Designed miniproteins, single chains, continued (5). Designs and how they scored, part 13

Each design is a single chain, and the fold is of that chain. pLDDT is the mean over its residues in the fold that is shown.

## One batch from the design tools (miniprotein)

Design m16420
Fold by ESMFold2-Fast:
Structure m16420 (fold): chain A 68 residues (1-68)
Amino acid sequence: SLADWLRAVLAQMDAASKAEALALGRATVERLRALGAPESWVDAMQLLVDAEDVDGLKALLAEAIRRL
């Protein structure tokens, strides 16, 4: 499921370096956009990636998982 995939992404980010976590964040944004995820969520994640805010990305992913 989408929730299972996002949980796997979050777990990988927790174990990753900052650079690896940001690369995962970028890949996640691209995949969510391709899947037709809400534009507000894609835009919020993109802003956090652009700001290099890994903690914000992890918090947003956790919130997304909670709402799925």
Scores: mean pLDDT 85

Design m16421
Fold by ESMFold2-Fast:
Structure m16421 (fold): chain A 55 residues (1-55)
Amino acid sequence: SEEDRAELNREATRAVNEVIEESEREGLSFDELNVRIQEASDRVAERHRERLERE
């Protein structure tokens, strides 16, 4: 639904912001940052899928 898409977008934005803050604290390389972003995106997508299944 539109609401589910909006929620996914909000979660993805928060996850990316958290990864950026973490990368600044840890001094991650650009390549490592990209891996962390992909991992965070995958986790958000999986959680979103699980929520849709709980409808």
Scores: mean pLDDT 77

Design m16422
Fold by ESMFold2-Fast:
Structure m16422 (fold): chain A 67 residues (1-67)
Amino acid sequence: SAMTREIQLLLMEVGLQRGSIDIRELAELSGLSQSTVSRILSDPNAEIPKLSEEQQRALIEALRQLQ
């Protein structure tokens, strides 16, 4: 989906700018559990498509705040 691709690009951009993404910070900003964020960071291609549209939107907004 378009949102899945946007999240993948944002994860790459934030990771490159910050050197790493803090699981706790991303979980707090997105409202996702730390375990869910950890799985997403470990395997974005498999885990992002499993998120609801609301969860995908929340993750996009959280990642934009981290840019």
Scores: mean pLDDT 86

Design m16423
Fold by ESMFold2-Fast:
Structure m16423 (fold): chain A 100 residues (1-100)
Amino acid sequence: EEEEKVRKLDELWAEIVLKISANETVKVGATPEQKKILEKYAKKYGVKVEFVSDIDEAVKNERALMEKVKEKYPELWKAYNDPNVTLDELIELAEKVLKE
């Protein structure tokens, strides 16, 4: 159940990142499982996703994407980094952000 909630949060976070990057090109490092999720939402929001194998390039690009999330949704970013916020609360906040 907790593992399923973590996967749900990861999918919601991926959708938020790609929604923010609508009609742009993003370069990211991803596992095969993450790649399927990213491609699904890239198609939905018109994002061109390029998967990079270089770790340093992946880290730099991920940092840039996280800064966009922090700028547009600062409360969600704070909650994500707060150990007192539950996984269920994070999922509810992410879903609310996507509905707006």
Scores: mean pLDDT 79

Design m16424
Fold by ESMFold2-Fast:
Structure m16424 (fold): chain A 64 residues (1-64)
Amino acid sequence: AADLQARLEQAERNQNYYLSAYLILQLDPDNPANQARAAQLMAIGDQRVQQQIKALVEKRRKEE
């Protein structure tokens, strides 16, 4: 989706690592390159917030 791609570009420019990781997983969650990139972005930010977001992402993945 073009809208998700545009939002991802904006989030990356603004260094919103957590939002960028979330949007990458929304674009194509089954792509291993996207999964690796999302993991890298989550690792760059604050570890406490990263732990909370990772738990939320894992929960959402299990619900789908």
Scores: mean pLDDT 70

Design m16425
Fold by ESMFold2-Fast:
Structure m16425 (fold): chain A 57 residues (1-57)
Amino acid sequence: LAPHAERLARNLVAMGLVDEERAAEIAAYLRRHPDASLAELSQATGIPRAHLSRALR
């Protein structure tokens, strides 16, 4: 997920799911946990896996 952290965060803001501050927190989390899965990110952020998966495309 780390290679997609900025794109994921930007797309979540564009979709209206998070604000810019929360997006920065998500990107920071992925920098600290580069091997994190979508399931782990979903658990850590509270954002459903389906939305995270969509934001990666």
Scores: mean pLDDT 76

Design m16426
Fold by ESMFold2-Fast:
Structure m16426 (fold): chain A 93 residues (1-93)
Amino acid sequence: MKYSKEGEELGKLAEEIMKKYGLGEALARMVAIFKKAFGDEEKTEKFIELVKKAEEQGKSMSELYEELKKKLGISKEELNNALTNGEPLKLEE
């Protein structure tokens, strides 16, 4: 499988976030995506704080997404759209 250049850069950013903030891989990847997509330093730091608190408290991904909606106004759909750069998965019918 040919890796996308953007996927490799995102992976490297996630590894750096894991090392810097002590987050698990899934949460660090989500933070990396958020940082790349939104670029807002204040929102990114708030997001990292919420992610750390969720991991420390053993919250599920669903619970984390509800906290993100409530505290930052960011939905799971908005996060997923940022991940795909607004492009829907092209299923040829």
Scores: mean pLDDT 65

Design m16427
Fold by ESMFold2-Fast:
Parts: sequence; C-alpha cells; structure tokens
Structure m16427 (fold): chain A 70 residues (1-70)
Amino acid sequence: NPLSELGKLARELMEKKGRDTLTTEELRELAIKAGLSEEQIERLVRATEENGGEMTAEQLDRELTRLALE
C-alpha cells in the first residue's frame, strides 16, 4: 500500500535527520518513492503548504487517512 509505505519512509527520514517534521519537498520526494498517484502527491503537497510547509508524523497520519478515503 503506497500510503502505508509513505508513512514508514517519513518516520525513518525523521529519525535519520533527528527532526519531528518533514518539509513539503521531502514529503514530495518520499511520496514519489512510495508510489503515490500524481493526484495524491499534489493533494499532499498542497496540504503541507497550507500547514506552513512542514508536517509532523501525527499531521501526516491524518492526511494519509484522508487520502485513503478517496
């Protein structure tokens, strides 16, 4: 599942960098690697930008849940 893979990759990147947030560009790159559709990537990017250009793991989990319902 691409959404589950994105969540996993995001947590691994946060841990590797010692940060509790990921930027819009980092999330775009991970979403591409996870295999999200172009529409899902653009929705995630837009949501991240509306959130000030960063997302915590909890904020990302909520957005991935929203994407899964579509």
Scores: mean pLDDT 85

Design m16428
Fold by ESMFold2-Fast:
Structure m16428 (fold): chain A 118 residues (1-118)
Amino acid sequence: PFYVLIPSNLFTPEQYRLLIEELEKLGLKVATGFAQPGEIRLFTPGELQLNPDVTEKEAIKDVLENFPIDLVILTKDFEDIELPEHVKRIIIPKKLSEALTDEDIREIARKIAELYRS
């Protein structure tokens, strides 16, 4: 399975639905529970973090230290996070507080598919 870490509140529920739809159009299978080999699973830090009362940046670091994440999606305000060598990254050229367009979501899906296959 391919594990993608996504910051809390980066996507609305509607944007998550669009992201999954676009990933599936690209031939990727998205798991909503336990991921099987060949599937992608999307996580937020709150699902995996060991330390609950921390900043979002610290929550992302906590997850990256304790779980086998393959890809992290980061906004411009988090681009300075030091990543483990094996972890791939996508940097969105927007801050976490800035609204994402449907085209931003489609571009993110394309980048996930590219990195999954690399």
Scores: mean pLDDT 83

Design m16429
Fold by ESMFold2-Fast:
Structure m16429 (fold): chain A 73 residues (1-73)
Amino acid sequence: PSEEELEREIAIAMVRIALGVHLATLDLSEEQRERMREKAREAERRIREAKPEEVVEIAREAIRELNRIAGLE
């Protein structure tokens, strides 16, 4: 794969890992869990369609939003 394709897949993996860790380790309500899953899905879609230079920032923003929903920020 190209460097661009690899960076995009890594960004998606980072969002998925952040979601998975939070869902596995935190005592979250069903509302929080569903909101986090929806934010992760939206982030993955945005990353796949984004310009290469925007990919990392979209992933960073998504992880930060997952932290907010989880009550960590």
Scores: mean pLDDT 84

Design m16430
Fold by ESMFold2-Fast:
Structure m16430 (fold): chain A 64 residues (1-64)
Amino acid sequence: KAREGGEKAAEAARAGGSAEEAARYVQTGGLTGNVARGAGKAIADLRLSPEQAADLVRMALTGK
């Protein structure tokens, strides 16, 4: 779930989606609230790859 959410968030951002759309996909990966919003914004603003986005969501869930 975390990997899929991160990958879809990165794909949405690359397709010209908003940071908020990326945050919604990150929420499907298990992040909530401000953490999901922050991760979605980072994915969109930094144009992270699907792999980098998946790692970001995983790290946020594990608190690393």
Scores: mean pLDDT 71

Design m16431
Fold by ESMFold2-Fast:
Structure m16431 (fold): chain A 63 residues (1-63)
Amino acid sequence: ELDREIELALHLIRAAVAKLALSRGDPTAPQELADHYRRAAELATGEERKEFQALSDKYEALA
């Protein structure tokens, strides 16, 4: 569904912004990355869901 795909794209854009914050040493960035990838996993299907869930778990462990 188009609306679901737009929401997914917006969370991936926010994840990219959080990734930039992480590179600048922002201590909140790992949690924000985990949260945005978790939401992306909920919105995605199939293999993309698994990839986003793995990224969420990775950044959650770093927070």
Scores: mean pLDDT 84

Design m16432
Fold by ESMFold2-Fast:
Structure m16432 (fold): chain A 65 residues (1-65)
Amino acid sequence: MLGEVEITLVGDKPGLGSDGSTIPKGTVIRGRVLRIDEDGNILVESLETGQRYLFGGDDVEIKPL
């Protein structure tokens, strides 16, 4: 997998920003996958802002950029 991915939120659970922000369903972001935890949560860093977001793996569609 290339380090850069497109994340599409397809489930009802929002993405959680490290700064307390949230990303709602239907949002598409371009980011770099930093980590996938043991619960399948995916930590992504936004290519646009450098902000980090945590997503539930079952709530997102991920594809390489």
Scores: mean pLDDT 77

Design m16433
Fold by ESMFold2-Fast:
Structure m16433 (fold): chain A 68 residues (1-68)
Amino acid sequence: SEREEVEKQLLTAIEGAKKALEEGNKVAAMAARKELEPLIERGRELGVDEKVLEEAEKILKQLDEFVA
């Protein structure tokens, strides 16, 4: 289903974002932010697991702080 596909994409994007933050790679972090934001919005519409959405929002906030 689209919900399961978006959830898997969120998990993959979260993992990539964490790597970018750990490596201090601003270019990768900016790319991860652009990918993660629309996935969070779509995941919320589809009713993806709240724990996954909370982790994604936490990572998005960390990306915003890092690239500021």
Scores: mean pLDDT 87

Design m16434
Fold by ESMFold2-Fast:
Structure m16434 (fold): chain A 86 residues (1-86)
Amino acid sequence: MEIADEILAPLRELVEKAMQERPDDVEAWNEAVREGAKRLRELAEKYKDIDPEKAELYRHTAELVENPDPEAARRAQELARKIEEK
């Protein structure tokens, strides 16, 4: 999904960079994931008055990253699909 790739980009970039720079340091990857979740929440706040559906997707993705939950993952996926259908 194009929108899902856009939403995950800040997290993916931080994790990929941590993995490339510190390939044997799982703690560094976990820190990158936490930083990514924080950035996703900031983006959710930024977009809440501009694009509420996109803001919701950023928020749900940040929640999923901090607490991996199959149900939260499905909700984020459904919201991304709804945005793409527009």
Scores: mean pLDDT 71

Design m16435
Fold by ESMFold2-Fast:
Structure m16435 (fold): chain A 88 residues (1-88)
Amino acid sequence: SLDDKLDEQIKITEELIEELKKRNSPYTPEFEESLELLKAARDLPDYIKLFVMLVVNSEILLLLELEYGKDSPLVKETLEKLNEAVRK
């Protein structure tokens, strides 16, 4: 279900934030804001929920690429996990 996909994306984002904290990333606050947007989307209509999920996914990947580079294992792993969460 779309709710299951949203919950998986929230989990992936929470795990990513913990990794960024361990790395002392300056972008940790931006990822925490993205997490709050995903959590807020739980109470929104499905079409808005999907839109928020896609926008947050794109923003997360852009920030990771800017900080760690597009060829970073962290960027590639995050892209794979987020794509799997929104696929079916």
Scores: mean pLDDT 84

Design m16436
Fold by ESMFold2-Fast:
Parts: structure tokens; sequence; C-alpha cells
Structure m16436 (fold): chain A 84 residues (1-84)
């Protein structure tokens, strides 16, 4: 499966703890994106703020800026590389 292959590729690049946190953050963000239909990052953060509160929105923004966003881009890039 593509997810398993992406996980194995990430495991070669990241430490086991970093990989686990990256995958957890990715899954949580994927679930949240499906629940909140927002096409842009700004709209997504705003809807999270309205639904879950300012503190949750701050944490999401930090995750997207520092790890979450990097994790998503990195995971998608890995999946794309596997398909080559």
Amino acid sequence: SELEEAEELARRTLSEEELERQLEAMRALEELKEEIDAPSREEFIEKVKEKYGEKVAELLKEMLDNSGGKSIEYLFRMMEEIKK
C-alpha cells in the first residue's frame, strides 16, 4: 500500500520517534480536514478557531508552520517518489 511504502521511506530518513509523531500529526490533520471542508490554509485555520477555539487554532497554525505542514508536504512528496 502507498501509505505503508511512504512510512518505510520516511523511517529511513527520520528517527523512529519523529516518524511516529509525523504520522500521528498527519492522521489527525487528515481527519480534521475531512471534518472541516476548507480549501485554503487560512480558511481551515479560521474554521478550526470557530469550531474548537482560539487555542486549538494556534496549535494547528504552529503545527502547519513548524511540523504539520512540513509533514504533509514531505509525506505527499514521498508518495509521489514511490510512484516513479
Scores: mean pLDDT 57

Design m16437
Fold by ESMFold2-Fast:
Structure m16437 (fold): chain A 81 residues (1-81)
Amino acid sequence: MFKLEEEKELVRIKAVFDSEENRNKFLGALAEMGLIKKVFPSKDMETEVLIAVSTEEQKEAAKEIARKYASKVEFEEVELP
C-alpha cells in the first residue's frame, strides 16, 4: 500500500502568561503530548516554544492548550527548510 511519510509541521508558539503556574502547566501539557521540539529562553512571563506536529488534530490540541493557559498567544506555522 502506498504510504507517504508526511513531514512533521513545525509550529512556533509565542505565549505570555500572567503566572509561572500557567506557564508550567502549558509546557507540561505539551511535553506530555510529546510535541515540544525546542523551548526558547523566557523573558519575564513570555515563553516561545517550537513544536513538531504530524496531524491537524495535534496542531489544534496544542493551540487549544495555549489558549487555555496563556493570557496572549501567537501561532506561526513554520515550513521545514
Scores: mean pLDDT 74

Design m16438
Fold by ESMFold2-Fast:
Structure m16438 (fold): chain A 64 residues (1-64)
Amino acid sequence: MEELVDEAIEKLREAGLESTADQLEKARKNGMDPEKILLAAAVALYRAGHLEDAREIIQKLNEL
């Protein structure tokens, strides 16, 4: 789970969504559920047009 969150945040930074990545990093440190962080990251990536990265995160979420 922790590795999935790290990967999702890195994908946001690679996509240029650095502000969103920073917000989710802080949410994680404040004890937000990892599943909620992954969902938020997937939605942000989808809206930015990074459909494959978003789909991969959603698929891993459905396997939990």
Scores: mean pLDDT 82

Design m16439
Fold by ESMFold2-Fast:
Structure m16439 (fold): chain A 93 residues (1-93)
Amino acid sequence: MLELAKLAQQGDKEAELELAELVKEELLEFLREAGVGEENIEIYGKALEKAQNNEALSEEELKKIEEIWASLSAEQREALLARQAALRAAIEA
């Protein structure tokens, strides 16, 4: 990951996309391990894609994200926030 992050910082568009994809997959896998169902993981993945494209989330998508968040323990919520921060950093690189 560190080498990909350095290449992304240098303006390597391919490395930026690869890093963002890896961090996104790690976040979705974390939700699977946390016991979130595949339907909700699919909705979350689409919501992440919309956020990356500066698209507004629907009220239904926001409700599903709230349900996912409410289903998590305090430790899982903290881990999710850390993974979301890593994804943002990768996209902004």
Scores: mean pLDDT 72

Design m16440
Fold by ESMFold2-Fast:
Structure m16440 (fold): chain A 82 residues (1-82)
Amino acid sequence: SDSSVTRTRNTVVDNTRRGSSYRRNWYSYYSGGTDDDFRYGDTYYGNYRRVSDTVDRSYDSFSDDDRRVVFRDVYDVWRRDS
């Protein structure tokens, strides 16, 4: 639901904002990839998977649109923080 999406989005955004460490953990998950490719291409897919793992199975029930909203907001925080 919209409320669940908003809650999840805020949690991911807060974690991303607090921690360059939260973002850096994604690189460790994909060790062996190139930083440039993953940072601008696949970084958010990696972060999405980690968020799914940390937010439990409820994330799997989200629509593609809801997933895109969370992803977009993580990307916007990352872009703004950079």
Scores: mean pLDDT 46

Design m16441
Fold by ESMFold2-Fast:
Structure m16441 (fold): chain A 79 residues (1-79)
Amino acid sequence: MKMSPEVLELEIEAAMAQMKAAVAVTTGESPEVIAERFEELAEEWRRLAEHPDAPEELRRDALRLAEESREKAERARRE
C-alpha cells in the first residue's frame, strides 16, 4: 500500500501519545493529567483518521481508537 510521509508521521505521533497515556495511568498521575493524555491521544488518532492518504483499515481503527480515548479521558475527569 502507498504510505505518505504525513501518514507515517501521524502514526508515530499517535504511538507516542499512546505511550504517554499508558505511563500516566501506570504511574498514577492525577485525573487531570490522565484526562489530558487521553485527549491528546484522541486528537492524534482523529488526525490520522481524517488524513486522505490513510488506508481504509487504518482510518477505521483510528476512528475507533479516537472515540475510545475520548471516553477514557471523560472517565478520568469524573474519577
Scores: mean pLDDT 83

Design m16442
Fold by ESMFold2-Fast:
Structure m16442 (fold): chain A 75 residues (1-75)
Amino acid sequence: AGDAAKGKELYEKYGKAAHGENGEGRGPYPSLRGQTVFSDAEILEMLKNGGPFGMPAFSEQDALDILAYIKTLNE
């Protein structure tokens, strides 16, 4: 139900500096590629609440869009 293209735009603006160009991870920030530690619901909760990664709290739609983009990195 999320838009991966919009999610990519949001990731590039807010997540790229912490998680890398393609979500490969940096230092304490986890890799989003091949990520299996967190469920979709847990990722959505982190995005909606502004998780410990320094990301701002996102709206439900923006969180869904970002999650859709993250799923493209886990193919």
Scores: mean pLDDT 64

Design m16443
Fold by ESMFold2-Fast:
Structure m16443 (fold): chain A 77 residues (1-77)
Amino acid sequence: GIEMAKLSAAVALATPPTSLPPDVLAQIQALLQGILDAESEKQIRELIAQIEKLASQDANAKEAVQPTINSLKKALE
């Protein structure tokens, strides 16, 4: 549910991966903060899609954030 997705986003914000480029990390953190402010599952799914799109531009970023993406998607299922 929404509350579990927000918890997953909060944990990810508290434990950022050290291998990400700073600009990519900052953008991912902004999107995760957006999940904390989201009011619907649709908004959270749109933010997850933006994280996936951003991460797909860098192989290390994709691998580093994939556990967070999987956790967020599972929280909404």
Scores: mean pLDDT 81

Design m16444
Fold by ESMFold2-Fast:
Structure m16444 (fold): chain A 80 residues (1-80)
Amino acid sequence: SIPTELTHEQTVTLKLKDEEDVAKLEKLRGPGIVIRLREVATGEQFYIQLLADPVIKGTEVTLKIRAPRPIADGTEVEII
C-alpha cells in the first residue's frame, strides 16, 4: 500500500550511495512504483513514489516523485 503522507510532488536530483543502488533503481522501471530510501547523512528512512522514468547519470538520478516532504537536490540516499 502507498503511505498516506506522500503528498509533496517535485522533480529532484538525488545522489545514490553506490553502483549497487543504481542497479536496483534500473530494475524497478515504470511510473507508480514506491521505493524505500535511507538518507545517508541522517539515517532517516522514507518512501517515495516515482511519477516518471528515472534519468540516470552515473550515481546522480533525476526523479519526478511524490515524497512525505520536500527533498533537497544533492541529497545522498541508498535504496532499501
Scores: mean pLDDT 82

Design m16445
Fold by ESMFold2-Fast:
Structure m16445 (fold): chain A 102 residues (1-102)
Amino acid sequence: SDIERYIEALSRIEGLDPAALREAIKRALEQYKKLENPEEALRKFELLARALVRALEIYEEAQREGLSEEEIRERLLKAIEELEKEYGDKEFGEQLREMVEE
């Protein structure tokens, strides 16, 4: 499963709390299981997996380039905008943006 690979990769990010990440993923899965349509739940889970992979790429770039927290935040927000445009899910994009801007 691609999702299992993403979770394993994310657990290796230094500075990301693996326990907090696992809890966030667990909460998202519990929310998606409440959806009446299993295909919609799977689609939202795929969106989350894509967002997490993109976040991982940005954090790896930040480590390599010595980016500031502000520059990392700007790249994450841009990635969220691109993901929102690609999948047409504005509510999902807004939820991710709130997590980055807090």
Scores: mean pLDDT 66

Design m16446
Fold by ESMFold2-Fast:
Order: sequence, then C-alpha cells, then structure tokens
Structure m16446 (fold): chain A 94 residues (1-94)
Amino acid sequence: MVEEREVRTPEEALRAAGEAAKLFTVDGKEVRIRDTGTGAELIAEHKRVSPAETETELWIRRPGEAPQLLATARATVDGDKVVVETERHEPVLA
C-alpha cells in the first residue's frame, strides 16, 4: 500500500500514471492533472507508436515557468502482458 506522502511528488505521480497505462491503450489522448495546492499542472500525452507500442510523455507546467519534460513511459504489448518502461528526467534547478 502506497502512502499519500509517497505519491505527492511528480515522480511518484508519473509512476502511478505508468501503472495505469499498462491496463489500457490510449492513442492521441491528452490528460491533465492539476495540483490545487501548488498550481502545478501535469500533462500526459499518449501516442500509439506501433500496433504493439504506446508512448506517454509526462510534462510539468509550473506557474511562471516553461513546461518541462518530466518523464517518458513506453508500454509494449508482448503476448498477454504489457511491459511499461519509464525514463525519468531530473528537474532543472532554475
């Protein structure tokens, strides 16, 4: 069981999104998640790369900052299973 504390960071939110991605295929759909406390907005873009692969890019938009790529997740279908691989980008300390 994951504590709320553990999913409070953008990195944990991305992990949760990556877990959700392996349950279904999303093609060309944009999902936005807003943190009401900070005003930060997480933008997830889903794209089908091939019949067996989807790609999700997670961007973070903070008030007063340019959007930053936070991570990329690739979901690959192999028979009856879906494998999700996540690449995280370190936040730039501005």
Scores: mean pLDDT 57

Design m16447
Fold by ESMFold2-Fast:
Structure m16447 (fold): chain A 55 residues (1-55)
Amino acid sequence: EATLYYKIITSTISPIRKAVIVDENGKQVDTIYGSTDEEIKAKVLEKYPQAKLIK
């Protein structure tokens, strides 16, 4: 029933990107790391099929 959202954050220090997954109330549920936006998106959707990109 809870809707999940994620935002991809690019690090200025590392080539590694991260996605912060939040619920409908803005509470952080998980963090997923990857080298590309495609990798992160695939990992997020595999673990949280309903998750929507905030941007």
Scores: mean pLDDT 76

Design m16448
Fold by ESMFold2-Fast:
Structure m16448 (fold): chain A 84 residues (1-84)
Amino acid sequence: MAKEIAEGLKRVAEELLRQAEEIARSGGKDPEKAREIARAARTAAEQSDMLKETYPEVGEIAEEARRLAEEAYRIAEETVERVE
């Protein structure tokens, strides 16, 4: 169901955001892990955008998932740049 997929994607984005914040707080001691989170967040954002356009009935949840994933990506990417 589109709603279940959108809710699952939002949960994934929320988890990625938490992981990105934890890595940033730790001072980015593992840049490889930060890169992994950034890639996963970028994928989640792209999937959220596609889901929102394909299934407008779940657009609000998909947009929230996209925003969370984009924020996770930015935090993770900034952490990689800071450590390297």
Scores: mean pLDDT 82

Design m16449
Fold by ESMFold2-Fast:
Structure m16449 (fold): chain A 63 residues (1-63)
Amino acid sequence: SLEAEINAAKRALVLDPTNREAQVRLAEALLAAGRREEAAAVMRSILKQDPTDERARALLAAA
C-alpha cells in the first residue's frame, strides 16, 4: 500500500537522513497518494543538495 511505502521510506530516513533513494521513494509515494505539497517539499530538499537530480526535477514538474 502507499501508506506502507511512505512509512518504509520515512523509517529509512530516520536511520540515514542522507539516503537519496529513500528520499526519492518517499516523494514518489507521497505524490501517488495525492499528498502533493509534502512530495514537493521532499523534492525541493533533494534539489537544494543536488540541483542536477533529474528524477527529483521531473517529479516536482509532475506534482
Scores: mean pLDDT 82

Design m16450
Fold by ESMFold2-Fast:
Structure m16450 (fold): chain A 67 residues (1-67)
Amino acid sequence: MKEIFEEQVKKAEEIIREAREKDPELAAMGDKMFELAYRYASQYLSEKEARDKALIAAAEFIKNERR
């Protein structure tokens, strides 16, 4: 379970990084999604866990908007 979660976080960071290099506008929208997800998750998770889940949510948003 932990290994799968760590892999998802690593992939999420890679997706966000690639978006910032290739599509700055999409990356900016992803940053807004990160802020919303972090605000929600931080209500019931530690700051580290909330950040990790927010990264995954932002990356998933970027994937869905990418065409």
Scores: mean pLDDT 78

Design m16451
Fold by ESMFold2-Fast:
Formats: C-alpha cells, structure tokens, sequence
Structure m16451 (fold): chain A 78 residues (1-78)
C-alpha cells in the first residue's frame, strides 16, 4: 500500500541519519573540530544526502530541498 511505502521511506531516512550521527560522533571523538575531522564529516554528509535523494526520489519538493543542501555542502568543500 502507499502508506506502507511512505512508512518504509521514513524509516530508511531515519536509519541513514542515525548512521551519519554515529559516524560524526566517532570522528569528533577522534579528531575534534580539526580541519581533517570537518572534511570527513562533510564528505559523509554529502554521501548521506545522495542516499536520501534516492530514497525520496518520487517527492520532487523533498529532492529539490536535498539537492539545495548538497550544493551548499559541496561549496564548503571547495
């Protein structure tokens, strides 16, 4: 059903964000607020955004918002 598909997308989104949060915490514990740590966190956030765009690909407004966030993070890495 459509409701079950939406529930799966929300659950997958929460899973991806939880994974990112765990990895960010580990990087911060090891590298603190160093340039190396910041770069690794930005790279992980970009990878997570790509996965989120794929999860929500059928939602044009959500995709547009995620692509905007991705462009902002890409600018920070440049």
Amino acid sequence: SAAAEEEKKLEKGKELLGELQRQVAAIRAELGDSPEGRRKILQLALATLDQMIEVFKDDPEKVAQLEKEKAQLEAELA
Scores: mean pLDDT 84

Design m16452
Fold by ESMFold2-Fast:
Structure m16452 (fold): chain A 66 residues (1-66)
Amino acid sequence: GLVEEAKRLADELVKDPNNGEVAQRLGEVVLALSPEEAAEVARYLRSLAPQSGTVAALAGGAESLA
């Protein structure tokens, strides 16, 4: 599902912070989430935020949709 895809993309972005294609795809997936899914993804992304500024920004985006 979209939640699992978002978590997978976030893990890949933490491993390769300069991967713009992964960052773009994660942003697209986040925008397609329901409020309940966005809340779950936001919590996951926030847990990874200390390791990546890009993930921190995407966590803020997901939190806004929750």
Scores: mean pLDDT 82

Design m16453
Fold by ESMFold2-Fast:
Order: sequence, then C-alpha cells, then structure tokens
Structure m16453 (fold): chain A 78 residues (1-78)
Amino acid sequence: SMSEEEIKRLLSEAIAYLSDGELEKAAELIKRAIEISKQVKLSEETKKELRSLVDILIVSAEKNGRLDLAEELRKLKA
C-alpha cells in the first residue's frame, strides 16, 4: 500500500540520518512512521523493521543523554 511504502521510505531516511549522527531528524521521521502505522495494516516484516529501528533509536537517544526522547519513544512504542 502507499502508506506502507511511505513507512518504508521514512525508515530508510531515518537510518541515513542516524548514520550521520542526526538524532533529532531520525526521531522526527520515526514518530511520523509510528503515527501512520496506527492508521494502516502493515505486513509483519514492516512491523519488525519499525520496532527494530525504534529500539535502535531509543538506545541512541540514551547514549546521547536524551533520556526525554528515549522515554517519549518507549511510550509511543507501547
């Protein structure tokens, strides 16, 4: 679906930003992907990819002292 394709695009962009050390930009994209995921049925593969990247982002936020961002992401994941 278009929404699943948009989520996959957002995940790819977020990975690129994380690789460049752009934590805030990566977080913005992942938050958008989570919001879209609430509106559409995703494949199990895409759900796993989204969950995995959220977990990576939480760890990155904690390592960078962004405990506020890490907590926000944990709440969005639940």
Scores: mean pLDDT 85

Design m16454
Fold by ESMFold2-Fast:
Structure m16454 (fold): chain A 87 residues (1-87)
Amino acid sequence: SPRIEKVKEFVERVRRIVEQAPEMSEEELREALLEVIKMMEELGWPQSAIDKLREIAENGSREELVLALRVILAEAERLLEELEKKE
């Protein structure tokens, strides 16, 4: 399924960012979150979630950037599991 494949690629990309986060600068984390937000828009995530994440990307602390990426990863993994359960 093209949808499952895209969600899987998204999960793998966010996971890589989260794994590298301790070695990334705040600017690199901010850029990474903005990249993730663009992918979320393409995947049709709720606009309310995207708007909140954009605010974090612009004004968030390092800790908030990392937490946002971890939350996105957890939600994306949950979505992938649900899609794989349904075929």
Scores: mean pLDDT 84

Design m16455
Fold by ESMFold2-Fast:
Order: sequence, then C-alpha cells, then structure tokens
Structure m16455 (fold): chain A 84 residues (1-84)
Amino acid sequence: KENLEKLKSLIEKARQEIDEAMKLPDYDEALQRITEIVQRFLKEADELLKQIKDENERKEAESLITDFLRYVAEKVNELLKKKE
C-alpha cells in the first residue's frame, strides 16, 4: 500500500512538471524537459513496482503507469501539432 501511494504521488509530481514544461516557449526545450521528467519517473517507478508484492496493487500500479504514459504521449503530440 505504501509503495502504491508513493507511485501515485510520483505520477502527480511528474504530471505537474510536464504541465510546467508545456508552458516553455521553445519547442525543443519543452520536449527535452518532458523527456528528462519521463526518464526519471520510469527509473523511480520501476524500483517501486519491484517492491509491490500484492497482485491487486501491482495491477493498479501497472494501470497507473500505463495511463501516465498515455498522458505523456498526448502532451508530446500537442507539441508536435504546434510545430506543424
């Protein structure tokens, strides 16, 4: 339970950091910042996921990570559309 709650906090922080990066006027800087946030998130999330032994909590954690990655893809697509 503690590791699942920590993962939720990690996702919330990463989403906030990505939202701030989206406000950057330079496209390349925004994309680089988002990439750095995602790389840090995936490293920390992997360590937390290894500590989750409950099957239901693991499935919830995997779902949360998948939803976060979908959110990231959507934000990257928004940046790409601005460059069109």
Scores: mean pLDDT 83

Design m16456
Fold by ESMFold2-Fast:
Structure m16456 (fold): chain A 68 residues (1-68)
Amino acid sequence: SVKEKVLKSIETILEWAKSNLPKEVYEKIAALAEKAKEQIKNASDEEIKKIHDQFGREVYRLVQEAYA
């Protein structure tokens, strides 16, 4: 399902971040992941896709800022 694929994607990003980013950056990404998971609980498949896109953009921003 869309929900299962998106939740797996978020999990994969968290595992990557924990291994590759400073703890402070990882903690910010983990907080965004918790927010995304809460939003996904009551969301349609189309809303889940938008939540996933927004999560990805926020993660990208945090990673870029960490190495700026």
Scores: mean pLDDT 87

